# Ledger of designs, part 80: designed miniproteins, single chains, continued (3)

Each design is a single chain, and the fold is of that chain. pLDDT is the mean over its residues in the fold that is shown.

## One batch from the design tools (miniprotein)

Design m10764
Fold by ESMFold2-Fast:
Structure m10764 (fold): chain A 100 residues (1-100)
Amino acid sequence: MKTIEEIYDELQKKLEPLIEKIRNSKDEKEATEAVKEAAEIIKEALLEVSKSENKEDAELFKEIILHAMEGLVGIAGTISAEVKEVAEKLKKEIEEMIKE
């Protein structure tokens, strides 16, 4: 089983190129696809962390994810209001996943 530290490190490595893709996107479609892909990677990391026996580290990881989603919404907002709305909807889905 991967440690929460390993899950976090892999998450950061997967998100870095997607964040750059969003920032450098030429149109809303490209930015929206990158935002959706980033959210799916975050959801996968949350599911992996939910299998951890270390509940304290899992709760800390959930807080880190919420901050990452706030950052993603901010970056999406630099592209357009439409991309920001997509990121905000995905953030809400992830917040509901965290509550369960």
Scores: mean pLDDT 80

Design m10765
Fold by ESMFold2-Fast:
Structure m10765 (fold): chain A 98 residues (1-98)
Amino acid sequence: HMAEKAAKDLLEAAQKVAELLTSAGRPDLGNEILELAQKAAELALKYRVNYAAFEKPISQLFKAIKALKAGNIDEAIKYAEEAVKTLRELVDRLEKAL
């Protein structure tokens, strides 16, 4: 039940960040976030991972969205890069548990 919400919230945040990053000239970073978020969401649904595991990357993506909407592109890129690192670590941990 909560795994479906985690997957949905993560994918919605990732898609919004990717759209805004593409508009800011960073489609590479946006695509990386989407790929990692899709993989994390698939693993969350398959293994019923709880929402708490996704709070950090979702929070980082929302900070990036807020910065992009405010025109703070450099700050947004930093939050987006932190989200990439957090998502990579999450995906690696979930795959290792398989």
Scores: mean pLDDT 85

Design m10766
Fold by ESMFold2-Fast:
Structure m10766 (fold): chain A 80 residues (1-80)
Amino acid sequence: MTEVDVRSVEEALEVVRKLKPKEVYILAPKSQLDLAREIQEALRKEFPDVKVHNPLSGIIMSVSLSRAIPDDALVLRVVD
């Protein structure tokens, strides 16, 4: 599992191009959920073979969820 902070759609697309993950999880605070949804749609359009999950809020501190995320998955943390 790789966790990366992103601030824009363009930054998220660049990270996925470099890391070539099988799955992408998007984590965002409630205030950034609209940007997280925009990132999800952009990733699904450019990388249709990558499994992009719906944006999630408040899950960064979940140890159980961290164990459920595959080693080759990418976690994008949407930040200001």
Scores: mean pLDDT 74

Design m10767
Fold by ESMFold2-Fast:
Structure m10767 (fold): chain A 92 residues (1-92)
Amino acid sequence: SLATYIRLLAANARAQAVKLEKKADESTNPEVAEKYRKLAEEFRKIADELEQTAKDYEQGKLSALEASERVQELIDRYNKLMEEAKKIEKEE
């Protein structure tokens, strides 16, 4: 179902947040650590918004088209954060 797919995307965003928190904890550079923690927070926000989108869709508050449009916006945000993470890795 669409809701199941959206929740899978949310789980992926949460997994990225966990990975970035670990990178922050393992960093010897405080500025790099802070950048990783900020990105982890943004991935958690994406996961929360994806979970809310799935819930709103299942409750009939969003049509399939509206839910799909919201998911695409969140995927675009996710991809932008992934590019930011790559830039931070080059600073190490």
Scores: mean pLDDT 90

Design m10768
Fold by ESMFold2-Fast:
Structure m10768 (fold): chain A 67 residues (1-67)
Amino acid sequence: SELEKEILFALGVMAASLGNVDVALKIADELEKLGYKEEAIFIYRLAAQVATGEDRKKAEEKLKELE
């Protein structure tokens, strides 16, 4: 639903802004599964900006797949 999308998107943005990269990536994965590709891409981009190591690589690989 639109409401579900908006809530997940807001939570993903908050998680990334707090540096909680693992939660942000998990929420982006869920948005992708639900078909909310643009919202998932946005959160993967935010996660890639603040992530290091394996989490950054995961975010960058997802962006490559979706873009």
Scores: mean pLDDT 85

Design m10769
Fold by ESMFold2-Fast:
Structure m10769 (fold): chain A 62 residues (1-62)
Amino acid sequence: MTIRQLRKDLQFAKLGSDENLYKISSKTAMQILLLAADPKTRDEPASDLPKDVLKELKDAGI
């Protein structure tokens, strides 16, 4: 999946349930938002996200 798609999936999860869908930090959520908004990075694979971001997503079960 792309960084843009990951951002949409996280946004849709929040719309379906306001509790327990995000176990990621606000910092990591902001990094994903910024990368998804950047035309140079938004279509890049989500696997290419910074290592710290990928670790938080994995720990959150995403």
Scores: mean pLDDT 69

Design m10770
Fold by ESMFold2-Fast:
Structure m10770 (fold): chain A 86 residues (1-86)
Amino acid sequence: GREEVIKEAREYLEKLPESLKRAMEQMEKEGRSKKDWEKLEELAEKLRKIAESIIKGESAKELAERLGISLSTARRIVAEIRELEK
C-alpha cells in the first residue's frame, strides 16, 4: 500500500549516499570526466526530490513543479509509484 511506498522512499534516501559512492568509484576507475560527474549529481538531486515528494504525498502537478519537468513525465513517475502500491 501507500505506507509501504513511503517506507521504501525513506529507505532509498538513506541508501542514496552509498549508491552514489559506488557509482563515483566506478567512474574513477574508468577515468572520470567532469561531464559524467555533473550528470550523476543532477540525477541524484532529481531522485532526492522525487523521494521527498512521495513522502509528502505531493500530486503529479506538484512533483512537476518541484523538478521543473513536464506534467506527462511527472504522471509517468506517479504511475510507476502507483504500480508499486498494488
Scores: mean pLDDT 73

Design m10771
Fold by ESMFold2-Fast:
Structure m10771 (fold): chain A 72 residues (1-72)
Amino acid sequence: MTHPLPKEAADAISAEVRATPSASTSAGAAGAVALSQKPDPTKEDGIIAGREAAAARSGAEAYARAREQGLG
């Protein structure tokens, strides 16, 4: 029992897990609402964090421009 699974077996399990959630989602839909309170909500958090990082970089660029334009 102590032997590694072949790559194909692991890949098949991964693919099945991807398909299984779709069917299981209907049963877990009620539970998903409660789970929304967890720190594992959706990728929405990642999108917001990404926008903040982009805004910070854009601000640094504007600061450099203001420095060159304002200084003589």
Scores: mean pLDDT 53

Design m10772
Fold by ESMFold2-Fast:
Structure m10772 (fold): chain A 67 residues (1-67)
Amino acid sequence: MEEALKKAKELVKEGEKAFEEGNYQLAIEIYDLVIKTLKEHFPNNKEVQEFVKEVEEKKKEAEKKLE
């Protein structure tokens, strides 16, 4: 779990970098991958659920930029 969260956080940083560069589509794809992977592998872990919620908010912000 902890190693998976560390890798997920690094992927989120890559998504944040894509967002900063104006590549909102790539940011959405990275955030979606993180959300999907964590939900499928750790559905009942509270810490993972809280992190997923944070990433879902970041994904929503990137989606608003494409509207």
Scores: mean pLDDT 82

Design m10773
Fold by ESMFold2-Fast:
Structure m10773 (fold): chain A 72 residues (1-72)
Amino acid sequence: MIKLTEEQKKILDSIKAYYDLDGDGKITPEELEQLLKDINDPNGPFYELKKVLDIDGDGKITEEELKAFLDY
């Protein structure tokens, strides 16, 4: 399981709130694609989360890894 710091959990909650437009805790495919781009952008606001999501250490976040993180 991905182990998050308290600060990273707070950021995750903020991301979920920001992208969860229908309030059911689910992100649309379009929002998921945008978030994936933001996380993989080294100048993006969510680049710090890439270190937590990079489970296999390859330096790249996949859509599947991002979905698993959002379900956390």
Scores: mean pLDDT 64

Design m10774
Fold by ESMFold2-Fast:
Structure m10774 (fold): chain A 80 residues (1-80)
Amino acid sequence: NKKKAIEYLEKAREAAKAGDIGAAVQYIGEAMLYARKSPELSEEEKQKVFSYLSQAIDALNQGDLDKAIDYVDKAIEVVK
């Protein structure tokens, strides 16, 4: 499930770079689902990932693509 979480985060990053807010939000949602199901992630790591991804969604909704990508990159760093 960790590998799937990373895969969807990378897809979210590419969608955000392309300006596809809808796809980026969808991929972040999938990444959150797989992160939640990842036994390899501690409770603290899961909380950090969800916090960063919630901030990424907020940034996407505000049209701040650079900020959204930054938060997705922070989430990837925690999951890896």
Scores: mean pLDDT 86

Design m10775
Fold by ESMFold2-Fast:
Structure m10775 (fold): chain A 93 residues (1-93)
Amino acid sequence: LVEEVERLLRQAAELLRDDPAAQAAVEQALRHFKKAVEALKNGDIQSALEHASLAGRHLAEALRASTDPRAQELLLEAGRKGSQALTELYQKA
């Protein structure tokens, strides 16, 4: 599931190559998602919540900036699956 979220965000970034603001927002969302996953694996709940919040904010920013319907679909799917992945990791802690 984590790997699937990362794949979706990378595909969205590729589609948004011609929109630097949207692409940067997707890259920030991916970066913070990875940090949230790492924090949860290390039992750092406070850091995980902070990075999860930032990932969500940057995902919303990318979605707002993007005019590509395919990129928007990938971003929405990444958001849904990202929430699931973080919830499953939290429940295992």
Scores: mean pLDDT 84

Design m10776
Fold by ESMFold2-Fast:
Structure m10776 (fold): chain A 59 residues (1-59)
Amino acid sequence: NLRDQLLEAARAGDEDAVEKLRQAILEDARQNTKDPVVREIVLALERVALDEEIRLARQ
């Protein structure tokens, strides 16, 4: 689970791993959406969700 790996990296303070895993999760979301407008919306929402999950993992 890429999300679990992302949260583990966030807890460890590994910013390089966090960015790489974030990009992998966003790439998975991109593959499910072919319409460019819908893709932009999905990626924006996923980024916000991931940033909040990372923030909470560091608390």
Scores: mean pLDDT 81

Design m10777
Fold by ESMFold2-Fast:
Structure m10777 (fold): chain A 95 residues (1-95)
Amino acid sequence: SQVDQLLQQMEQILKEVEKLAEKAKTASKAERQKILDEMGELLVQVQEILQQLLSLNAPQDVLKQAYQIYNRVLSLTNEVLARLNSMDPRVVLER
């Protein structure tokens, strides 16, 4: 179903975000900024899929899973952002 495909897309995005977060641990400062930008784009995609699931009146168990994925993507993105800021306290992230 469309709902199953959208949830599967969110799961795939989460796996990509987890790989990017891991890559960020050994990346240079410039590479971490590019990784953070990619993670931000993936976060927007997860938000868009979540809105599509809501418009399709997806079951509550599916929506719960979707919100858990969204929160995990957000958490990982914030972890990379926090590490970037702690390495250079002069970095102002405007986006």
Scores: mean pLDDT 83

Design m10778
Fold by ESMFold2-Fast:
Order: structure tokens, then C-alpha cells, then sequence
Structure m10778 (fold): chain A 62 residues (1-62)
């Protein structure tokens, strides 16, 4: 289970970097500001839910 948690943390860190770059590119191209805080919270929730589903699947397979 610690392996899944470690992966989720790394995925969140990498995802934040990708989102930061995408937001900069989007804002530069369209001149529209993006709610960075809200996007990060959405990413955190998605990764947490994914990690929990993976933990449940691994428990069911054991």
C-alpha cells in the first residue's frame, strides 16, 4: 500500500508541473486568467480517488 501512496504523491507533483505550464500557455495565448487553486484541488481529488480504487482492486485480487 505504501507503494501506491508514494506513486500518488509523485503523480500529483508531476501533474502540478504540467498544469502550471499548461495554464501559462493558455493564459499567454487567450489572455484569460485561470483559477490555478481550483484546478490543483481537482487534480488532488482525482489522484486520491485513483489511488483508493487501486488499493481496493489490489485487496480484492489478494
Amino acid sequence: MAEIDAYAEKALENGKKVIDQAIKDFEAHFGTKVDKEKMKKTLEKVIENGAELLREQRRAAA
Scores: mean pLDDT 73

Design m10779
Fold by ESMFold2-Fast:
Structure m10779 (fold): chain A 82 residues (1-82)
Amino acid sequence: SAEEVAKKAAELLRELLPDAEVSYRVIGGKVDKPFVHVTKTEDGAEGVLLIPTADGTAVVKARGPASPEEIRAALEKVAKEL
């Protein structure tokens, strides 16, 4: 399920980025393929991973005083491990 995918992705992301704030949710909208978006912020970076499933889209978010490159690499690794 989308919720199980989101929980698993968040768990893996917390292992890769232990100092980041990691959250997850499920939305009813559909994306065609896994999607990663990372934004530089004044305080660091924020990244989002969207994963399509049969029953919705799993959304995993990480925010912290890490570089955009570090957050992107972690999200891309999580997407490949699922």
Scores: mean pLDDT 82

Design m10780
Fold by ESMFold2-Fast:
Structure m10780 (fold): chain A 89 residues (1-89)
Amino acid sequence: RAELEARAEEIIAELEANRDLIAQYVALETGLSLEEARALVDRIIEQLRQMLQQWIATLPPAEAEAKLEQVEAQVKATIAAAKAAVAAA
């Protein structure tokens, strides 16, 4: 369980490290202002943190691990897409 908690913290830290990049991407995709996009990204990060903590607390370890692997892959894909879109703009 402690390893799953550490992995969840790493996922959130990666999102926080790329927060401005993701906000720029969200602004480009949605037409929101950068300030509005930043607020939305911060809310999504907080909701994701709560969701990951809930899964670790309530699910069997193997099931929680599988869900964390899916989220990690989605986060990496989102960051890659954000980098490509922002670089192209």
Scores: mean pLDDT 84

Design m10781
Fold by ESMFold2-Fast:
Structure m10781 (fold): chain A 80 residues (1-80)
Amino acid sequence: SEEERIQRIRDFVEAILSLARHYGEEEAVRIAEETLRKIDGAKSAEEAFRILQEGVERILEKMSPEAAEIVRAWLAVLEA
């Protein structure tokens, strides 16, 4: 369902937020929290996915190479 797709997208960003907090990546945490707020306002799974894509690009720019590698691995599985 659409609600299930939006929830999966939200869960993915929550996982990134937890990872960013674990690595002490303050800017990545801020962007992940902002991305979650935007997803909560999304009216469709398509909109939620666009928000996710934009958010992940911004988060990866602010993460250490080690944390970014983990997020890229997660994203590859999600896109497969």
Scores: mean pLDDT 85

Design m10782
Fold by ESMFold2-Fast:
Structure m10782 (fold): chain A 67 residues (1-67)
Amino acid sequence: MDYSKLTFSEAYAEWLRKLGYKVIPEIQSDVPASKVEINVNGKWIDLVEFLELKEIPKTNELGYRYK
């Protein structure tokens, strides 16, 4: 899947599913997923690059920011 073509709301749902969340809060954001970074254990990583990882590291915080 080309995650760079997703909106942030779509990529947010995929991110939470990959982290094992059973209930995904609905958000509405038409910001391109490519413009979003997430915090992974203290490091800011591009959301699209994170979603393309074959092995997803478990994180305890849902920190994100817009570029």
Scores: mean pLDDT 75

Design m10783
Fold by ESMFold2-Fast:
Structure m10783 (fold): chain A 89 residues (1-89)
Amino acid sequence: MRGVELGRRGAEAGRAGDAEGAAEGAIEAGRAAREEGASPRSALLAEAGAGVAAIAAAVGKVAGDPEAGARAAARGAELAARGAAGGPG
């Protein structure tokens, strides 16, 4: 369950205002899901969460609202953790 732990850490970072940490955790969760043999659907969900987190972090920075970006990135990391939790199947 390495991907789930990484995604949870990303979500915690995002809730603490660290949008880049949330995006990094979400990306690592997606990678771990693929490496641990998650189903194509679970891997896609984890990668979608990583994409949402990365976009949210970037948009928050550009828009001058890094706290909103961090909160949105935390949601992306939570989605990545859920994808990683789906496991093989």
Scores: mean pLDDT 80

Design m10784
Fold by ESMFold2-Fast:
Structure m10784 (fold): chain A 73 residues (1-73)
Amino acid sequence: SSIAKTNQRIGQLEEEKLKALLIGDKKTAKTLQDVINLMRQGSGGSKKSDRVMGDIDDRNRRYRRRVSDDILS
C-alpha cells in the first residue's frame, strides 16, 4: 500500500509538472521534478510533495473564486 500511495503522489506531481510546463512556469516544473526525483529515490520527499501540492491547491482555489465571481456577476 505504501508503494501504491507513493506512485499515486508521483502521478499527481507529474500531471502538475506537465500543467506548469504548458503555461511556461519553468520554476514550478523544476521544483516538481526535484520532488518527483526525491520520491522515486525513496529519500523522504513526502513532506515536500505535500507542501508543493498545498501551494498548487491554494493557487487553484484563488483562480476558482475569481471564475465563480465572474459567472455570478
Scores: mean pLDDT 71

Design m10785
Fold by ESMFold2-Fast:
Structure m10785 (fold): chain A 61 residues (1-61)
Amino acid sequence: GLTLEQVERGIAQAQATGSAATQRAAGADIGRALGVDPARVAEIILSGLPPREAAERIFAL
């Protein structure tokens, strides 16, 4: 599976685009890779949390 550092980097890249569609797609990909609900992951990314805090919340799911 993905490491915390890989998830943090993915979130940072998606958020940097400013695109909600790109952030949702990243959430779906990360959710599938980690075996957690893609919709919950997308919601966390879209919430505007800093990438590290968002990644830590996703790993707590």
Scores: mean pLDDT 86

Design m10786
Fold by ESMFold2-Fast:
Structure m10786 (fold): chain A 112 residues (1-112)
Amino acid sequence: MDMELAARMIEVIDEAARELERRLAELVGEEAAREVANWFRLLGAGAAYSAAMPGTSPEEIRREVLAAMEAAVEMAARFLGLSEEQREKMLEAGRPLAEEAAERIAELREEA
């Protein structure tokens, strides 16, 4: 595993998590926003380590980063007892950020 590449990919996840927290704070409140962002950092780091492995395709990267976002929203919603409407709002805001992060991670892999 390329540790420098993984670290750069983790920075992309952290930037996306900070923007996610900012956007979600206005939609579902600061506590829920922070919880989702923290879960996305944790799960997204796993996706970044996977993406840094030789042979990982852009489609696999996109799938894993999107799965990390969906799992982060579900974990936060279960932990805080959030409604289905709040979960849908978080996913609607989070998916574009996850897709953008996946594209940037795929670009970093192509440069390596």
Scores: mean pLDDT 87

Design m10787
Fold by ESMFold2-Fast:
Structure m10787 (fold): chain A 102 residues (1-102)
Amino acid sequence: MDALEQEALRVAAEKLREAIKEVKENPEKHEEELNKPEEEKREELEKFRKEHGEKIKELIEKANEGDLEAMRELIELLVEEAKKRMTLEELEELLKEVEKEL
């Protein structure tokens, strides 16, 4: 019984639903994020990798040890990045894929 994995997927689904709701409530803000210049998006992604790459590895290790706070932080971080780069339709499709794994 992979209770930790199932809980992680449920938290991911919950966070994705929240992100989808926020996008629907503020579609103009979401369009602004998606329409940023390619160079700016590339710089933001590289900064994310440099600042969070090691932290993501650490959070995965802690989550595997049963640290629910680390698991929540990891999922929240990944969903926030998805929200910045994905359309509303892509976010809804991602939620559907997460729900299939439940």
Scores: mean pLDDT 78

Design m10788
Fold by ESMFold2-Fast:
Structure m10788 (fold): chain A 55 residues (1-55)
Amino acid sequence: SERDRLQQLIAQLQQTIQELQQLYKAETDPQRKEGLQLIIDGLQQEIESLKKQLA
């Protein structure tokens, strides 16, 4: 179903964010850390958008 598809996508995006957060913690370059944070923020916004579609 569409709901199951959206839930699966949300789970995958959450896993990706966790992996990026680990990279962020290990990163020593401030500019690369900033880039990682922007990507994480964008994915978190995408998850919130998808969650609104499920409500």
Scores: mean pLDDT 88

Design m10789
Fold by ESMFold2-Fast:
Structure m10789 (fold): chain A 60 residues (1-60)
Amino acid sequence: GPARAGYLARGLARREAGADEAAAERSGKITQEGAEQHGVEGGGLGLQRAGDELRAAGYA
């Protein structure tokens, strides 16, 4: 039924979110190497760049 489908969909979405985080870490490394060297989490600029890439990946 739809209630069970929703429960499974949420579980799958959470697992996919974990995979997205792994991909985001990979992208963050590449970004730091070229575009945002020494972009630390507290710097704001590195976070903005990573956030943009995460959004693009999430919407893709």
Scores: mean pLDDT 53

Design m10790
Fold by ESMFold2-Fast:
Parts: structure tokens; sequence; C-alpha cells
Structure m10790 (fold): chain A 92 residues (1-92)
């Protein structure tokens, strides 16, 4: 549930924090917003599938931000968010 959205938020924020380019920062910001949305939806509606999709989206954005001049920390956090999102979808 909410854990997948939280993972996406953390991955996106890590990518923003480590970003050395505007492209990396933009990707991280998108991922963080997606993570927030998924967490909020899981908390208010119990929609674990939406939270899982948000976590995957945040993870992808984190990995992408890392590759575009973010950080290894952002890339790793993004990969963890993606895995958490996949696990949440499999559990739903």
Amino acid sequence: GAAAGEAGLKGGLAAVKGAKTSQGAASGTGGALAGIGGQFEAETTGDDVAAGRSGESGGDAGVHGGKLGGSEEGKKAGEEGEAAGEAAEAAA
C-alpha cells in the first residue's frame, strides 16, 4: 500500500537532491509528486494498486534522474522504489 508510494517519493527526492542538471531535477520532482499522490490515495481510499503504480513511476523517475546527472544514491533509491511498486501490485 502506502509503502510503495513512500518509496517512490524517497527515490524522486533523492534524485532531485543529487541532481547536477535540470533534466535530473525535473525527473526526480515528477517521481516525488507521483509518490505523494499514491501515498495519499492509499491512506484515504486503500487503493494499494494505485500506490504500487505511483511507486513504480517514482522509481523510474529516480533511475532516470540519476542517469541524467543525478546521483548514484538517486539511482539506487529509484530502483528500490520500482521494486516496492512491483511488489505492491503483485500483492493486490
Scores: mean pLDDT 56

Design m10791
Fold by ESMFold2-Fast:
Structure m10791 (fold): chain A 94 residues (1-94)
Amino acid sequence: MEPKVTISIKVEGDKVTVSMFAEPSPQADRIETKLEIYVGDKGEKIVAPSMGAQAFATVSAKPGETVKMVGSASEYRDGELLASSSKTKTVSLK
């Protein structure tokens, strides 16, 4: 079974706060998360550091820009990869 990834987004003016949480499967003993954020058509990439089951970052975007978020999670047991999953969300600023 794959880890369940949830992405939450708050937009306030030019500021976008992105949070992710990954729910590990009962058989996993470790989970790692990666949150990648892409701002605008040129793909400025921001990688939020993993905090186990969660990651978060705040980014600035200009009006009219699109912010794409990719949350990934990998779960392990006894040092071996069991499963990975990802979720993508996109918001556009006005």
Scores: mean pLDDT 76

Design m10792
Fold by ESMFold2-Fast:
Structure m10792 (fold): chain A 110 residues (1-110)
Amino acid sequence: MDAVGQEAIEELEEMLKKETDPLRKKLLEKALEAVKKEKNPEVQRAILEIARRASRETDPATLEAAGELVELLSKEKNPGAAHQVAELIEDLPDEQLLQALEALIKALKK
């Protein structure tokens, strides 16, 4: 495992240990599995950023969209696309998160 992937796994495992919400726990488990299988550090970073945002989220629709985006990113072969996702998610206001996740899902399905 590369250093970025190892750090992401450790952070996700710590978040999962502290999580009590079943929807957020399911998303964190999905993100952890995706990072363990991923070899590209940009994709690993994007998955981690989505998980970090989702760990503070309470809206079921936003959590479902985050889970779908994690699955699409795990299949993504363009590191540039993953990098853009990470940058956008990191700086995005909470009120715009669902709309941004839905737009990213639509873009990655092409």
Scores: mean pLDDT 79

Design m10793
Fold by ESMFold2-Fast:
Structure m10793 (fold): chain A 69 residues (1-69)
Amino acid sequence: SQEELAAFIVELTGLPREKAEEIAALILRARNEEEAQMAAATLLSHYGVPEEELPELVRKTVEKLLELR
């Protein structure tokens, strides 16, 4: 669910829940894994996740998304 993905993003990144919920909603709209990876990278970067942390955090976020589908 969006709430479960948002909670995961909060734990993973330390971002405020409100921003994590927005990220989760947009990522859940991705049609395929590649689109989900691009959305996660763009949104996490936009909300202040450092570039050095992005590859690992994107990977974990997409893995969580696939568990929820």
Scores: mean pLDDT 81

Design m10794
Fold by ESMFold2-Fast:
Structure m10794 (fold): chain A 96 residues (1-96)
Amino acid sequence: MKVTDAEVDLAVADIYRAVGNLAYQKGDFEGAAEMYEKAAELYRRAGASPEVIGEALQNAATAYAKAGNTEKARHYAELMREVGDEESAKKAEEAI
């Protein structure tokens, strides 16, 4: 099959998520959050499911909370409710 822009965005989003996970494990919570933000944007552009987008937003919110950036953490938790992932949004708020 022909590789589409959406398939490229999904593959790149998966790479950003993986790099974010590695940064998080190293204690670079700010760097992890930035990688998760990029993953969420690419998943959204590719038309990924609300669940996949919500997971990336939850990871960004949690990483920003651990970095001490409460404003960004709350912002991403609010975006999760907009995409319909209220359960992940609740977990992200509990991390703040």
Scores: mean pLDDT 78

Design m10795
Fold by ESMFold2-Fast:
Structure m10795 (fold): chain A 72 residues (1-72)
Amino acid sequence: SSEEAIKRAEEALKKAGPLESFGASAAATAIAQAARYLGDEKTARAASQAGGELGPDGSAEETIRRARELAG
């Protein structure tokens, strides 16, 4: 599910450093990788879209929130 992919991505990012240290690209990539591992292509696409919408000035937290919204 989208929530499982997002939780796995959050856990992976938090193991590497504080969530605030990551931007939209890192968060989008982590969610897309977790989603594809779970076979959830819809969530992978939602993550890519969220990363694109928020761009280089976006935070990881904003990207996670937006990906969750888009994945429905």
Scores: mean pLDDT 86

Design m10796
Fold by ESMFold2-Fast:
Structure m10796 (fold): chain A 66 residues (1-66)
Amino acid sequence: MEKAREIARKQAEEAAKASGKPVTVSGVITVDGQDYVVTVEARVEDGKVVITSELVRPLAEVRAAS
C-alpha cells in the first residue's frame, strides 16, 4: 500500500508543479501483484507543492465490502 501511495503522490506533485494549479490524481495502481484505488489532491501554497488529500485502498477490499 505505501508504494502505491508514493507513486500516486509523485504523480500529483509532478502535475501540480507542471501546471501551478490544484490537481487531483485518481486511478488504479498495481504494486506487487495487488491493485490499489488511489485519489491524491495537491496544490501549490507559497510556491511549494502540498498534498491536501490522500486516499489509498486495496481494490480487493473495496470490492469485498460491496
Scores: mean pLDDT 75

Design m10797
Fold by ESMFold2-Fast:
Structure m10797 (fold): chain A 66 residues (1-66)
Amino acid sequence: SMQGLYKATEDFVSKGTPELKIEKGEVVEVSLSSDASKVIVKNKKGNKTELTPEEATELGKKIEEV
């Protein structure tokens, strides 16, 4: 599972509400929704958003395990 803490290797922006901004070098938490159907990412400020499958794939290329 991709659940856990990761360090961003590149900037990332989700277009959800709220819009989630992740800066290069930031530690983010990746988890699954309660039904495991969605990937959720939380930034250093504690803001979280659900990712589309396409956004989850893009984020996965821009993070490294801590």
Scores: mean pLDDT 77

Design m10798
Fold by ESMFold2-Fast:
Structure m10798 (fold): chain A 60 residues (1-60)
Amino acid sequence: GSAAAGRRLFEERYAASSRLEGGEGVPLRGFTAEGIANLIAAHGGPALSPQQLEDLAAYL
């Protein structure tokens, strides 16, 4: 995976979701790429591809 691609994916798709979790700084140190993908799916967001999941894991 690519950390740069994962960071871009996080900023574009997950940054809004992190605000939905409480509107405060989310402790990303405890998050996994699978956890983020499941959160996106639970909100009816677009599913992450295996490559996007690897890129996100490389960033986190």
Scores: mean pLDDT 62

Design m10799
Fold by ESMFold2-Fast:
Structure m10799 (fold): chain A 72 residues (1-72)
Amino acid sequence: SSEVLEKAVELLNSSDLSEDDKVFAYIVLQELEIPLEHLEEVVEALIKAIKAGERNRAKLVEIAKQTIKELS
């Protein structure tokens, strides 16, 4: 939803990711149906994976899906 993506932008802008990594994370988040109540944990999981060097979009999508599943 628009609300989820707007909140995701706020969370990414509050992170210490590079601008390129913020854009990359945002693209990954757009592929997902994220419940608003789990958004912060999903964004944190993606930030952690990206900082650890993960650049595979499909793997980041799977990390996000796994995070949602564990919180549900």
Scores: mean pLDDT 84

